# Ledger of designs, part 30: designed miniproteins, single chains, continued (2)

Each design is a single chain, and the fold is of that chain. pLDDT is the mean over its residues in the fold that is shown.

## One batch from the design tools (miniprotein)

Design m5077
Fold by ESMFold2-Fast:
Structure m5077 (fold): chain A 73 residues (1-73)
Amino acid sequence: SGFDRSKELMKKLDKEYGLSEKEKKLREKMMEAIEKLAEAVQKGDEKEVAKIQEEIKKLREEMKKLEEEKRKE
């Protein structure tokens, strides 16, 4: 329940604050993956957990790279 609310709130904040299109898309995909992971963990589906973890890892890497570029200028 908390994950759904957090995802919607992040989407609204991204729109309101005019964040970059790339950053907004990455945040949205990350929140969707986290929500799916929570459901898979709750169901005890080890195969889905492993698959979603891989997706989250890739998204996290892209987000970290984007933040590094922002910090460097």
Scores: mean pLDDT 73

Design m5078
Fold by ESMFold2-Fast:
Structure m5078 (fold): chain A 66 residues (1-66)
Amino acid sequence: HMTEEEIRLVRMLELAHGGEPDGRIVPGGKAAEAVRQFQENLGLPADGVADEETRRALLEAATATS
């Protein structure tokens, strides 16, 4: 489902929230919470599911400069 870059960014979000850095995105987990907050910050539907729009946004954020 997710690329290496997307997984890295999700792990960084997990760590920022004090979560477990195992990279699993399941409903109710720290990763899902981090994804939901990332979606909310971007104005995407905040469901905590790494859908296509969320994964694209994560990848773009990981490759963006400044």
Scores: mean pLDDT 61

Design m5079
Fold by ESMFold2-Fast:
Structure m5079 (fold): chain A 91 residues (1-91)
Amino acid sequence: AALLAAAAGVLALLAARVAMDASPAATAAAIAAALAGAGAIYLAERGHPEAARTAKEAGEIALRAGEIAGSPLAVALGAAAIALGEAAEAL
């Protein structure tokens, strides 16, 4: 579970990086996704049960940043982060 939540956080960070340069709105959403993704990794390392939920939220913000940026890659990475966060929450 913790490894999946950490992996989801990493994917959200990657999605944020891809989205970051498109516009001020995409950059703001990407920064929010990066902070949430880093938080998910931190919580996963500590074994906190909130890690999976935080990773899903980071993925959702990253997917939105990708949509604003018009980046299919950032959208796909955000969707993957959501899926891994859901898997982490399941067990």
Scores: mean pLDDT 79

Design m5080
Fold by ESMFold2-Fast:
Structure m5080 (fold): chain A 90 residues (1-90)
Amino acid sequence: LDEFLEALRRLGEANPIVKPLADEVIETIRRAAEQAKKDPSLLEKQYQEVVERAKEARDKAIELGASETVATLLGTAGVLGAQEIKKEVL
């Protein structure tokens, strides 16, 4: 999980337009992981929140003029981040 979040942080640093969006996705994943560790019954709900937030970030990145590649990476970060949370919690 930490290595994945570091990769997202570097993506934001390399593309200033999406940095606030990448930071928001990182915080969403961190909070979701903490909640799922405290209560594993919330894992599915936290998974859905992470995926939805990343999709919102992708759409906002496109609106702000980010490249299709960068926007797609933000969107897929939701699914990948949720999978990393499952590895840490289960």
Scores: mean pLDDT 80

Design m5081
Fold by ESMFold2-Fast:
Structure m5081 (fold): chain A 66 residues (1-66)
Amino acid sequence: SREELEELRQKLIEAAKKGDVETAVEYFKKMLDLGASDEEIDRTGAEVALVNPEVAKEIGKLVKER
């Protein structure tokens, strides 16, 4: 659901702010498993890039390797 995707995105951003790259990537994978749209993926990547560029880079790799 949109609510579940929003919750996962918030948890991902929180992990990214803490520098927990592995946990942030895990939450992103869960968003993909729930069928996050391209728009939701792009928005999440943009938000994360402002907080932690390393997490944004890892997210970008996962999107391209699908």
Scores: mean pLDDT 83

Design m5082
Fold by ESMFold2-Fast:
Structure m5082 (fold): chain A 105 residues (1-105)
Amino acid sequence: SLKEKALRAVSEVRDTLVEIMRKALEEGNEELFELASEMLVRVDEIAHRIEQATSKEEIIEALKELRDVLREGAEKFESLGHQEAVDALRKAIERLDKLIEEIEK
């Protein structure tokens, strides 16, 4: 179902952020950990909205909000020199763009 595809995409984003947090913790990078943690809270809120969604339009809106969270995060990580985290988020954004395009057709 559309909802299952959307929740899978959110789960993949969540896994990306958890890995960024794990590496940040291992390296003692408190700033990167905190920023990724704040993004994870927003991602989990979006996952909940998708689970409660009753229309295709609500799912698309939630996925676009998820993309905006990742874009904001990537810009912030780039400004702070966290290039590996930026690259991971850019790959997640590219996957979301393809999913949104597929759903809007």
Scores: mean pLDDT 89

Design m5083
Fold by ESMFold2-Fast:
Structure m5083 (fold): chain A 70 residues (1-70)
Amino acid sequence: SLRDKFIEKVREVLKKAGLSDEEIDYIVEQLKELNIDSLEQIRRVANALKEQYPEMKEEIDKALEEVEKE
């Protein structure tokens, strides 16, 4: 699903940013609780992540591009 693919890419991005496994699992669990069933919802979540982690903007944008190519 688009949700599962996006969550997997987010996990990779957060790990590269140096977040702990506990912090990554917490964020991923929050994302799983969201009703993400469209690209528009994925874009809104990505924008929120870019606000919290502006240093990861490029990596988050790459994750969006990879999800959108499906």
Scores: mean pLDDT 77

Design m5084
Fold by ESMFold2-Fast:
Formats: C-alpha cells, structure tokens, sequence
Structure m5084 (fold): chain A 90 residues (1-90)
C-alpha cells in the first residue's frame, strides 16, 4: 500500500532532523546526505509541497554531482526528479 500523507509528513520530519545531524558529521556533499536529501525531496513532492521539494532536490543534485559525478545514475535520477517538480511548479 502507498504511505499515508500523515506517514509521509512524519517521515519527512525525521529525514530533516537526520540530514541536519549527518551534515554536521559527514559534510553537506556526502553521498549519504545526498541520498537523504533526495528521499526528503520525493516525500515533499508526494505531499504536494513542490517548492520545498525543489529546494531539497537541488541540494541532492549538487551533493551527488560533487560526490559521484554528474553522469552517475543517482545524480541523473535526482536531476530528473528535480526537472519533474520544476515542471509542476511552472
């Protein structure tokens, strides 16, 4: 079953807290931090919070690109999701 909106909101809050902690420990461009930023962006997009989702997805693209390279599958997936969210905002 798809997650309920309330479960997505709770998960998004936990991801925000975890990201803040891990950025202090690992740095903002760490690939684990990038993966959490990507997950948070997707959760916010699913909640219809597209402007917030775009902000986190932009951070995920930057972090994946710096850590893994722009041609890496994870960087491309994050960019594709960002482009999708930006299209919904336009």
Amino acid sequence: DPPLPEDLEAGAKLLEELIEQLEKELGKDDPYVAALLFSLGRALAALGKLEEAAEYLERAVEAFTKALGADHPLAREAQAELDRVRAELA
Scores: mean pLDDT 83

Design m5085
Fold by ESMFold2-Fast:
Structure m5085 (fold): chain A 60 residues (1-60)
Amino acid sequence: MVTEADIEALLERLRRAPAEEVDALYEEVMEAAEAYYRATGDLEAFLRAAQEAVEIVAAK
């Protein structure tokens, strides 16, 4: 079961990830955010997580 705390933890891991882990962690964030949206219907939480993940990757 995916929670908002799980998504936030994955985003923090993504921020600190070396280049070789970025693709795998980005996939995990997107999968977690999508699972959370499917379970809760919280589209804003999904969009926020997706935007933050993209911004983190773009900043690397």
Scores: mean pLDDT 81

Design m5086
Fold by ESMFold2-Fast:
Structure m5086 (fold): chain A 91 residues (1-91)
Amino acid sequence: GEADELVEKAIELAEEALKLAEETIEKLKKGEITEEEAKKLIFEAEELLGLAEIHLGVAKIVGASEEKLAKAEAVLAKAREAIKEAKKLLE
């Protein structure tokens, strides 16, 4: 259903944001990318997370199940923490 599709899209976007943030952290720790390049990747991860939050918000309005919303929230939380960790490496 439509609510399920919105939750699925939120999860996909959040997983993309998480992967991008984790790859950025790994490359920064290895010295494989510049600070400027890392900032661009972090910005892209934040944009993906923002889109995931919008899709999840609409899914809540459309009546997605609490179980599916909880699964999406867990992935979004992991993405937020990874982005936060990446930002700390640039401080």
Scores: mean pLDDT 89

Design m5087
Fold by ESMFold2-Fast:
Structure m5087 (fold): chain A 61 residues (1-61)
Amino acid sequence: SPVEAQIAALRAELEKRIADLESGVAHYRAAGLTDGSDVLEQRLAEERANAEKRIAELRAA
């Protein structure tokens, strides 16, 4: 369905963003920059929450 295609695209984009953010966390941790890694960890949580909310809205429509 068109909705499932949209959900698949959102999930693929989310996976790409998570991979990029996780790479950033690893770089900051290797450098000993804990404040930077904490900010990216928070951003990861927000990205996941926003994506799940959007997917739920698309499924409900």
Scores: mean pLDDT 82

Design m5088
Fold by ESMFold2-Fast:
Structure m5088 (fold): chain A 72 residues (1-72)
Amino acid sequence: MKEGEELFEQGGKAFDAGDYETAKELYEKALEILGPGNWRILQGLAGAYKGLGDDETAKKLMEQARREAAEA
């Protein structure tokens, strides 16, 4: 649990620094630990993909995040 939360926090710091590739990797690792339905991490991952220019993947991840948040 704590490891996944630390990875999510590090991903956020990488995102804020504009390092979207590192943010993506850290968010993906956090999602593997904390569960694929974690909508906060899905939102972060969507932002990272958008920063990398992958708008289609970002849109799909945001749609998934909204569904997971509604089911929580």
Scores: mean pLDDT 83

Design m5089
Fold by ESMFold2-Fast:
Structure m5089 (fold): chain A 90 residues (1-90)
Amino acid sequence: AEELAKKAIEYAEKAKEAALKDKTMPEEDKRKIVEYVEKAIEYAKKGDLEKAIEYLSKAFEIANKAGNVEAAKLLFEAGKYAYEALKLKK
């Protein structure tokens, strides 16, 4: 579970970097992705994986609608690892 949560955080941080490097994405969309990713990382560190997945999903929607395929893919992977970690939590 801890290893999967760490993977989720790693992919979420990479997604934040991908969003910030995108010269075509509106600054407001970048700001929202950063905010949601940072909230997701905080909740994942606290073990609140359901909240982490919620914020990753919000960030994914913005990245996907903005056409940032790299950030969207990384957010999807982060969410996948968070979901697998959640399933192992008893």
Scores: mean pLDDT 84

Design m5090
Fold by ESMFold2-Fast:
Structure m5090 (fold): chain A 72 residues (1-72)
Amino acid sequence: LKERVIEKARELIETAIREGPDSPRALELEEELLRLLEELKEKAPDEEVRETLAEMVRLALERREELEAAAA
């Protein structure tokens, strides 16, 4: 499940860069990611959830910097 969450997060970030964060595909991927995160929180120990969230934040921060540069 953790790997699926990270994969979906990467897809969302890449789609947001290409099509914009409010694009229909980005919003669809965000909904899918939120569902996977809810499952992870329900089924996984706190340590795994924390590690997964930290990885997602790391990916998002790196790509957000690129989006900010493109939007400027």
Scores: mean pLDDT 75

Design m5091
Fold by ESMFold2-Fast:
Structure m5091 (fold): chain A 55 residues (1-55)
Amino acid sequence: MSYVSSPQFIPDALARHRGLSDEERERLLERVQKLYDEGASGHDIGRVVQEVLDS
């Protein structure tokens, strides 16, 4: 995807696709929300999501 209006949409969709536990999904969404609140771009958030999913 080139971009999305909601940065949380992509990490939630990816977490479901990867079969993350509810706990792992909540941790990912918390981190994404924190970054969004800190003014991080969708690109930066996407990179963090990728790192978390690869961990």
Scores: mean pLDDT 66

Design m5092
Fold by ESMFold2-Fast:
Structure m5092 (fold): chain A 78 residues (1-78)
Amino acid sequence: MLSEEEIREAAERLTRLLEAAVEKGLGDATLEAVREQAPPELRDRLTELTRKAIEALEAGDREAALRYAAELVRLADE
């Protein structure tokens, strides 16, 4: 199990990667990549959380994006 500190650090890294993807206009491509690569049992949740993080970043709400990124990290740690 990841510690809360490790989850926070991973969420920050993921948020920066999503910010770069959104800045380059790759939000839709990122969502498709997550959908294609995700395990079937987690696919819907991973895709939905990634979509919400991207939408938050497009709206300028980095704090919301960090919350969704932390949920993604927790889900992936299974």
Scores: mean pLDDT 82

Design m5093
Fold by ESMFold2-Fast:
Structure m5093 (fold): chain A 125 residues (1-125)
Amino acid sequence: LAEVYTLAGEIYVRQGKYDEAIKAAKLALEIDPNNAWAHLVLGEAYLKQKKYDEAIKYFEKAIELSNGKSARAYLVLGEAYYQKGEYDKAIEYFKKAIDIMKENNIQTPFLKKAEEYLKKAEEAK
């Protein structure tokens, strides 16, 4: 059941329905408090609402719960720091996301997004 609410939250984020995404992800966490994907979805919804400090807390927890293996969590953590103007931290986390994606030899939209954000953060220093 936690997976169903997490998937619903993911879909709500993609549709721009951030309050519904937050509600769905919180319901997932009531069922499974250690669901890394639910923490990631909740963080992404807060990031889209420009609640960067809240987003960072959930992304850090998602990274912890994934044993540092979530490229997506590092990418969105970097994005949150970039939006806060903390470019050195943003660069660090974008590089970590890129490293994980390259280790898995998977070309995803996230790799291109991470590389574009890395360039923007380096230019903003």
Scores: mean pLDDT 85

Design m5094
Fold by ESMFold2-Fast:
Structure m5094 (fold): chain A 74 residues (1-74)
Amino acid sequence: GAALSQKVNDATKENAERVKKEAEEVAKKGLESGDFEGELQKYLDEGAKQTPEEAALARQAAKEARKLIEEILK
């Protein structure tokens, strides 16, 4: 029903916003420290200690962080 569709949509939007926010934070830390790969690895390691869902979200955020760095450095 509509309630189920709304919950799925809200969860998808929440996950997308969280991925974007975490990607921006990792990219900022990498730019500030000059060690983007080190910051990215720390982020992925922390995600891997959580649930499989959190680990998957961390991998998506890592991909988006790399895209942000490429776009900033263009």
Scores: mean pLDDT 76

Design m5095
Fold by ESMFold2-Fast:
Structure m5095 (fold): chain A 89 residues (1-89)
Amino acid sequence: STDSQLAQLGARGIANQISSYTSNITAILSQDSGLQPIADQIQSITDQARRLADSGVQDPSNAQSYLQQTLDLTRQAGSLGNQGLQLSQ
């Protein structure tokens, strides 16, 4: 359905946006060895969000659920990124 297609597109778009953010943030955080675990965690969450977004393509009936899970993971990655940046000061 159109709603499932929009949910799939939305999830992929959000996952791509957070991937770009993660690349920039992890480059900054990885300059401090004490922050490497946070950088690794953000990368792991971002990779999981991308996999969930792709899963919606294979299971359109659950596309809305995959969109919500992708959003939740991107919020988690953003929160950790902000925490890491505060600690990098």
Scores: mean pLDDT 79

Design m5096
Fold by ESMFold2-Fast:
Structure m5096 (fold): chain A 72 residues (1-72)
Amino acid sequence: SVAEFREILETMEKDVEALLKSDYPKEDKIKGLERGIGELEQLKKATDDEELKKRIDELIEKIKKKIEELKK
């Protein structure tokens, strides 16, 4: 279960990076990033693994900062 959650998180990390490097419109990037935060919050609620929760929180913080940058 924890191994499966790590794989999901690693996929989400790659998807965020790919979205940020894409040439999609700013509004589409923001929507994708906001959806990603929602999915990460659900993943965090589904796990008791402290290391995984920390990684999820770090990714959520990174995404929030990128959304702020895009909204400028």
Scores: mean pLDDT 84

Design m5097
Fold by ESMFold2-Fast:
Structure m5097 (fold): chain A 69 residues (1-69)
Amino acid sequence: MEEEKKKILEVAKAKGLPEENIKKLEELIEKGIPVEELKKIFEEYQKLLSKGKEEEAEKKFSELLEKLL
């Protein structure tokens, strides 16, 4: 469980997510949000990135994180 959450943060940092979004992910992890929900958010982000809409991907990702905080 803890290892999977750390892996999500490592992948987010490797993908160059803004530090603000990384901080939100850390807060969600500390609140005990299920790993499955974090994976779903990350998958949506990856799908948007694959469409070449990086700015929209960042915005959507931030909105999804805010909804869970």
Scores: mean pLDDT 73

Design m5098
Fold by ESMFold2-Fast:
Structure m5098 (fold): chain A 55 residues (1-55)
Amino acid sequence: TAEKVEETFRKALEGELSLEEAARRIAEQLGISVESARDLLTREIEEHKRAEEEK
């Protein structure tokens, strides 16, 4: 579900999960490939870091 995906993303962003572990969990949760999940996670993390750096 979207809620589980958001929790997995948050844990990856906070360093509770490695990018590979988070990608595998999201891939299973969404029914997509691990490659697609890694791409999605990388984009989301980059966007979040950019927003934080603006301060």
Scores: mean pLDDT 76

Design m5099
Fold by ESMFold2-Fast:
Parts: C-alpha cells; structure tokens; sequence
Structure m5099 (fold): chain A 76 residues (1-76)
C-alpha cells in the first residue's frame, strides 16, 4: 500500500507514529519539500521522524513548514 500526505511537520510525525503503531511491514518513507524535492528516504520510522525534527530546526524551513510524505508499506 502507498500513501502520499502533504502536511505540517507535526502532523507528519503523528502520521508516522500511527503507522508504526499499526505494525506495518516493509516500510519505505520518502520526505519531500513543498516543491517536490526528495530530502530524505528511509526504511525506519525512527530515522524518518528524526529527519522531520531536524528539518523543523533548519532556518531555511521556517518559511516553508509543509512537507510531503510518501509511505509505502505492507499490511502485517
């Protein structure tokens, strides 16, 4: 299954936590900026969450807090 979500960093973190709690398998997470540029890719919820938190600290991201997250997973 594949989902693409455009959201704030906080809502994106909540979404990742929800999928982790569901016990999904073969996770692949891609994080894009508002312009569709890939900024992070990982197979780990922890690494993806850390990348989102680091982006929130970046002064350049203060003008654009929106991110697009692509989550690919298999049901448990």
Amino acid sequence: MKEIITSTIDAALLTLATYEAMGVRKLKVKIYDKDGKLIFESESFEEAARALMEKAKDPNSLDDTEVKIEIEYEEP
Scores: mean pLDDT 71

Design m5100
Fold by ESMFold2-Fast:
Structure m5100 (fold): chain A 68 residues (1-68)
Amino acid sequence: GIETAKENVKELAKKNGVELSDEELAEILELIKQGKYDEAIEILKSKGLSEEVANKAIEILELGLLRE
């Protein structure tokens, strides 16, 4: 579900040197729900994630939302 997806994304970010807060993840999730994937990716990149890692994070969160 979405809570597992959020924890997986936090761990993915930490492995890549970035700490994501619950507030930041909530913002990303709202962008995904609105179909604003490019904006969500740019926020993750601005925090220090590569485009490849940002795309993987979005995939994890979208899958978590679809299973709810």
Scores: mean pLDDT 83

Design m5101
Fold by ESMFold2-Fast:
Structure m5101 (fold): chain A 77 residues (1-77)
Amino acid sequence: SEGLELYWGPVYELFERVRREPDVEEARRLAREALELGEKVLEIASQVLPPEELEKLRRELEELRREAEEHLAALEA
């Protein structure tokens, strides 16, 4: 994980912004940006990290995506 700390930090920050965003349109835009960045980082990580570490990051992204989807659903209710 040390090799990607500079890139994974921004992913976490974007998802934190999604969770704090009360406007549904902005939250949706931020969620898309966060997911796109996360997938980009995972693509780069797949070339340098062992499978075990890569799987851990994929699970973290999946959890962050789930939390963002729950937040968006709550805003649309």
Scores: mean pLDDT 80

Design m5102
Fold by ESMFold2-Fast:
Structure m5102 (fold): chain A 97 residues (1-97)
Amino acid sequence: AEEAARLAYEGALSGDAERGEEAGREAGKLAGSGEGAAAAGAAAGAGAAEAGTGEAGEGAGRAGREAMKAGEGAGAAAAGVAGIGGAVDGGLASGVR
């Protein structure tokens, strides 16, 4: 969970692993009793960042960066979920034409 959150933020921060790890941990704490939901959102965001080295990766990184600017915790978790939804929807629409 923490490692997945770290990867998502690190993608946005271009290699600041320590800050990425701290941001992910802080986001989890700010999410409160939603630890499971926050972990799932972070894992989904990290997965997108890892899998997508092109367009999908760029979108995931930008979503993480926006979440950090809006504030950590609920904002970061919401942005992660939204980013995954958008990527899936966009991929399906573009793939089918």
Scores: mean pLDDT 46

Design m5103
Fold by ESMFold2-Fast:
Structure m5103 (fold): chain A 70 residues (1-70)
Amino acid sequence: MEAVELSPEDLARAEAEARAAEAALAAGDWEAALEHLRRALEILVEAGALTPEQAEALLAQFRERAAALE
């Protein structure tokens, strides 16, 4: 498998967005969680760590979970 190096800046931004998404999920704020997750995934796609298809699949899974919990 190909290993992709993230710049320290890109990694820090993705981690910050991921932490914000986790905090929003813990608070039950699925809209904020999805927005932060989207931003983290966009950074990873731009850096080449994920394909756009993989990012969309992850977002779709979280949207389904959000809808199920209302």
Scores: mean pLDDT 75

Design m5104
Fold by ESMFold2-Fast:
Structure m5104 (fold): chain A 120 residues (1-120)
Amino acid sequence: ARVAPEEILAAGEVAAETLRAQGAAAADPAVAAKLEELGRAFREMAEYAARYVETGSAEDAAKLAEAYRRAEAAFAEVEALSAAAAEEARRAVREALTEAGLMGAVGAMRRLGAEALAAL
């Protein structure tokens, strides 16, 4: 089934809010800052994915590819600081998205980002 742009945006917000809460609970300020950065990257990726679903344009695909790359880099930085914090954040985001019924939307967002990046 086709995922609505509104669901992609909602998935980005749920992921960003969950990562912000994980950051607020983090004992290490460096981990907290990187989790907040990851949340911002997910929100940006959701915005460009939603736009790309609407337009199908090469320009929006390029912006989505950049946002996807930033989200991957931000996650790698969290993992480099604390593998445990990265796994807990991944689990918390998955649980929140499952409860909200948005796992399909986040899956679509990530797939579109990876496809856009592969096309560069």
Scores: mean pLDDT 85

Design m5105
Fold by ESMFold2-Fast:
Structure m5105 (fold): chain A 85 residues (1-85)
Amino acid sequence: MEELEKKIKEEVERLRQRAAELGYTMRDDDIELQAAINVAKKDFTEEIKKRIEELFDRRVERDGLTPAQRAEVRASLERLFKELE
């Protein structure tokens, strides 16, 4: 867990630097989710998969997504997991 959190934090910082260089800004929760996905692309484990699920669920709840929007985002997440397997 501690090592995984460190890798995600390092990737978050890298993404923030890249966004600043390109002149755009992302929400912190969007950056954190993308960072976790990028970490999973390098080393896909059950632990990172669970972390991505937690971040996704937190964002869906926070944004008050409709059932249709939630289904679309979930389908994208499932497709990503299948690709990383």
Scores: mean pLDDT 76

Design m5106
Fold by ESMFold2-Fast:
Structure m5106 (fold): chain A 78 residues (1-78)
Amino acid sequence: MDELIREAGEIIVEELKELGKEEAAELFEQAVEAFLAGDLEKAREYWAQALETDREGVAEALERAKPKLEELAKEKGL
């Protein structure tokens, strides 16, 4: 499960970087790392900061990541 969450996070971060949303990408990456470390409070803080930095950019990155995330989910039997 941790591997799946990490891989999904990497896909979303890459889409943010391709959109030129580097700060939001860094904050999202930190949120994923905090989540994987079990620090849900820090994960929520970083996620909130990413959304405050560029809410529309994050939404666009998620939509762009959607086909890749669906393929990843099928590969992992989800």
Scores: mean pLDDT 80

Design m5108
Fold by ESMFold2-Fast:
Structure m5108 (fold): chain A 89 residues (1-89)
Amino acid sequence: SADLNLQSSQDALDAAITDYGLSKEQLEKAKKIARELLDKNLITPENLSRIAEEVAKETGIPVAAAGLVVLAVLNERQAELQRQTQQLL
């Protein structure tokens, strides 16, 4: 459901903040880059790994933290698509 995807997104963001000490500015920049890269790439495990590496490179955060941000953005997008699909029915 959309709610479960939003909860999974929030859990991933909370882990990134708590475990890696990300600032609000680092988090927002990482989310923006992750959204842009996810829009341009096919969602595969290999591409998700490369996206996390690019987010880490551009923001200076650890790759593990970038991976959590990418997961959060994916879960937010899935929730949005579910809501839009329901509105079109």
Scores: mean pLDDT 78

Design m5109
Fold by ESMFold2-Fast:
Structure m5109 (fold): chain A 70 residues (1-70)
Amino acid sequence: LAPAPAPEDALARLIAALPALVAAWQRAGMSKEEMRAYFDDWAENYRVAGKKTAMSQELYDAALAAIDAA
């Protein structure tokens, strides 16, 4: 992976990509519940690893919103 840009820039890019990711997963046959479970597992792994931050919470919230909107 390339070196990370400024955290806010990386977060904004990830959030902007979420609708496309959700759409791709829906085309692959994933349900909204399966997508939510994926992000729940991701958030829990980040918490357990001691990596939980305001940014990780913002990304998680944005992911759930993108799933709900799809």
Scores: mean pLDDT 72

Design m5110
Fold by ESMFold2-Fast:
Structure m5110 (fold): chain A 99 residues (1-99)
Amino acid sequence: GADELLKRAKELAEEAIKKAKEAIELAKEALKTKDEKLIEKAEELILEAEILLGIARIELGLAKRLGGSEELIKEVEEKIKEAEKLIEEAKKLIEEAKK
C-alpha cells in the first residue's frame, strides 16, 4: 500500500544519505592527498545516491496519490531534503579536490 511505498522511499533516502556522507569523507581526504582514485570513488557514490533519490521521489509521489500517512510523507520529504544537501556538499568538495 501507500505506507509501504513511503517506508521504501525512506530507506532509499537513508541509503542515499549514507553514500553522500561517505563521498564527503573521501572528497575531504582527496583534498589533502590529491588521490585521483578517492575522487573517482566519491563520484561513483554520488551517482549511486542520485539514482536512489530518484527512485525515492517516484515512490513518494505515488504514495501521496494513494493517500499515504501525512506523518510518513513528511518524514520521507525531510530525508530526501537532507540527502540533497549532502549530495551538493559532496559535489562541491569533489570539484575543489580536482583543482
Scores: mean pLDDT 90

Design m5111
Fold by ESMFold2-Fast:
Structure m5111 (fold): chain A 65 residues (1-65)
Amino acid sequence: SEIEKVVEQLEEVTKKVEAGEASLEDLGKAQREGIEYSKTSKKVKEALQRLQDAAVKRDLAQLKA
């Protein structure tokens, strides 16, 4: 259940990034939580990678941990 919540958050933030509505705070928090949970879940790792791909395509700088 925790894993599903993290995946949903990552997908929601990814959609906001694609729409140009993501705040730097939301993006940073989602990436940080995603990185932590990605160590134990492939689903979170894949969702995090989708978010990172979307951020790169939007020419956004990678946020620090």
Scores: mean pLDDT 74

Design m5112
Fold by ESMFold2-Fast:
Structure m5112 (fold): chain A 80 residues (1-80)
Amino acid sequence: SRQQLLGAKNALQQGIKAAQDGDYKLASFLAEQASVMAKRAGDDEGSEYARKGSEAAKKGDGKKAIEYLQKGLDTVTKAL
């Protein structure tokens, strides 16, 4: 639904900010929430990028986390 896409967009924006601030635990959590919401909305591509961003954040790879979360945000925004 559109509401799930808006939720995913918000979670991705907050996740990017968390990763930029070095809070990789929060970034990973928010990315996982975004992945679930995007998948429920039928945005499988946005869901996959959010999942990859979460995995990068769990590994402490802030640059890759931000890159994947930004790609997820672009995909979700295009679907809105």
Scores: mean pLDDT 90

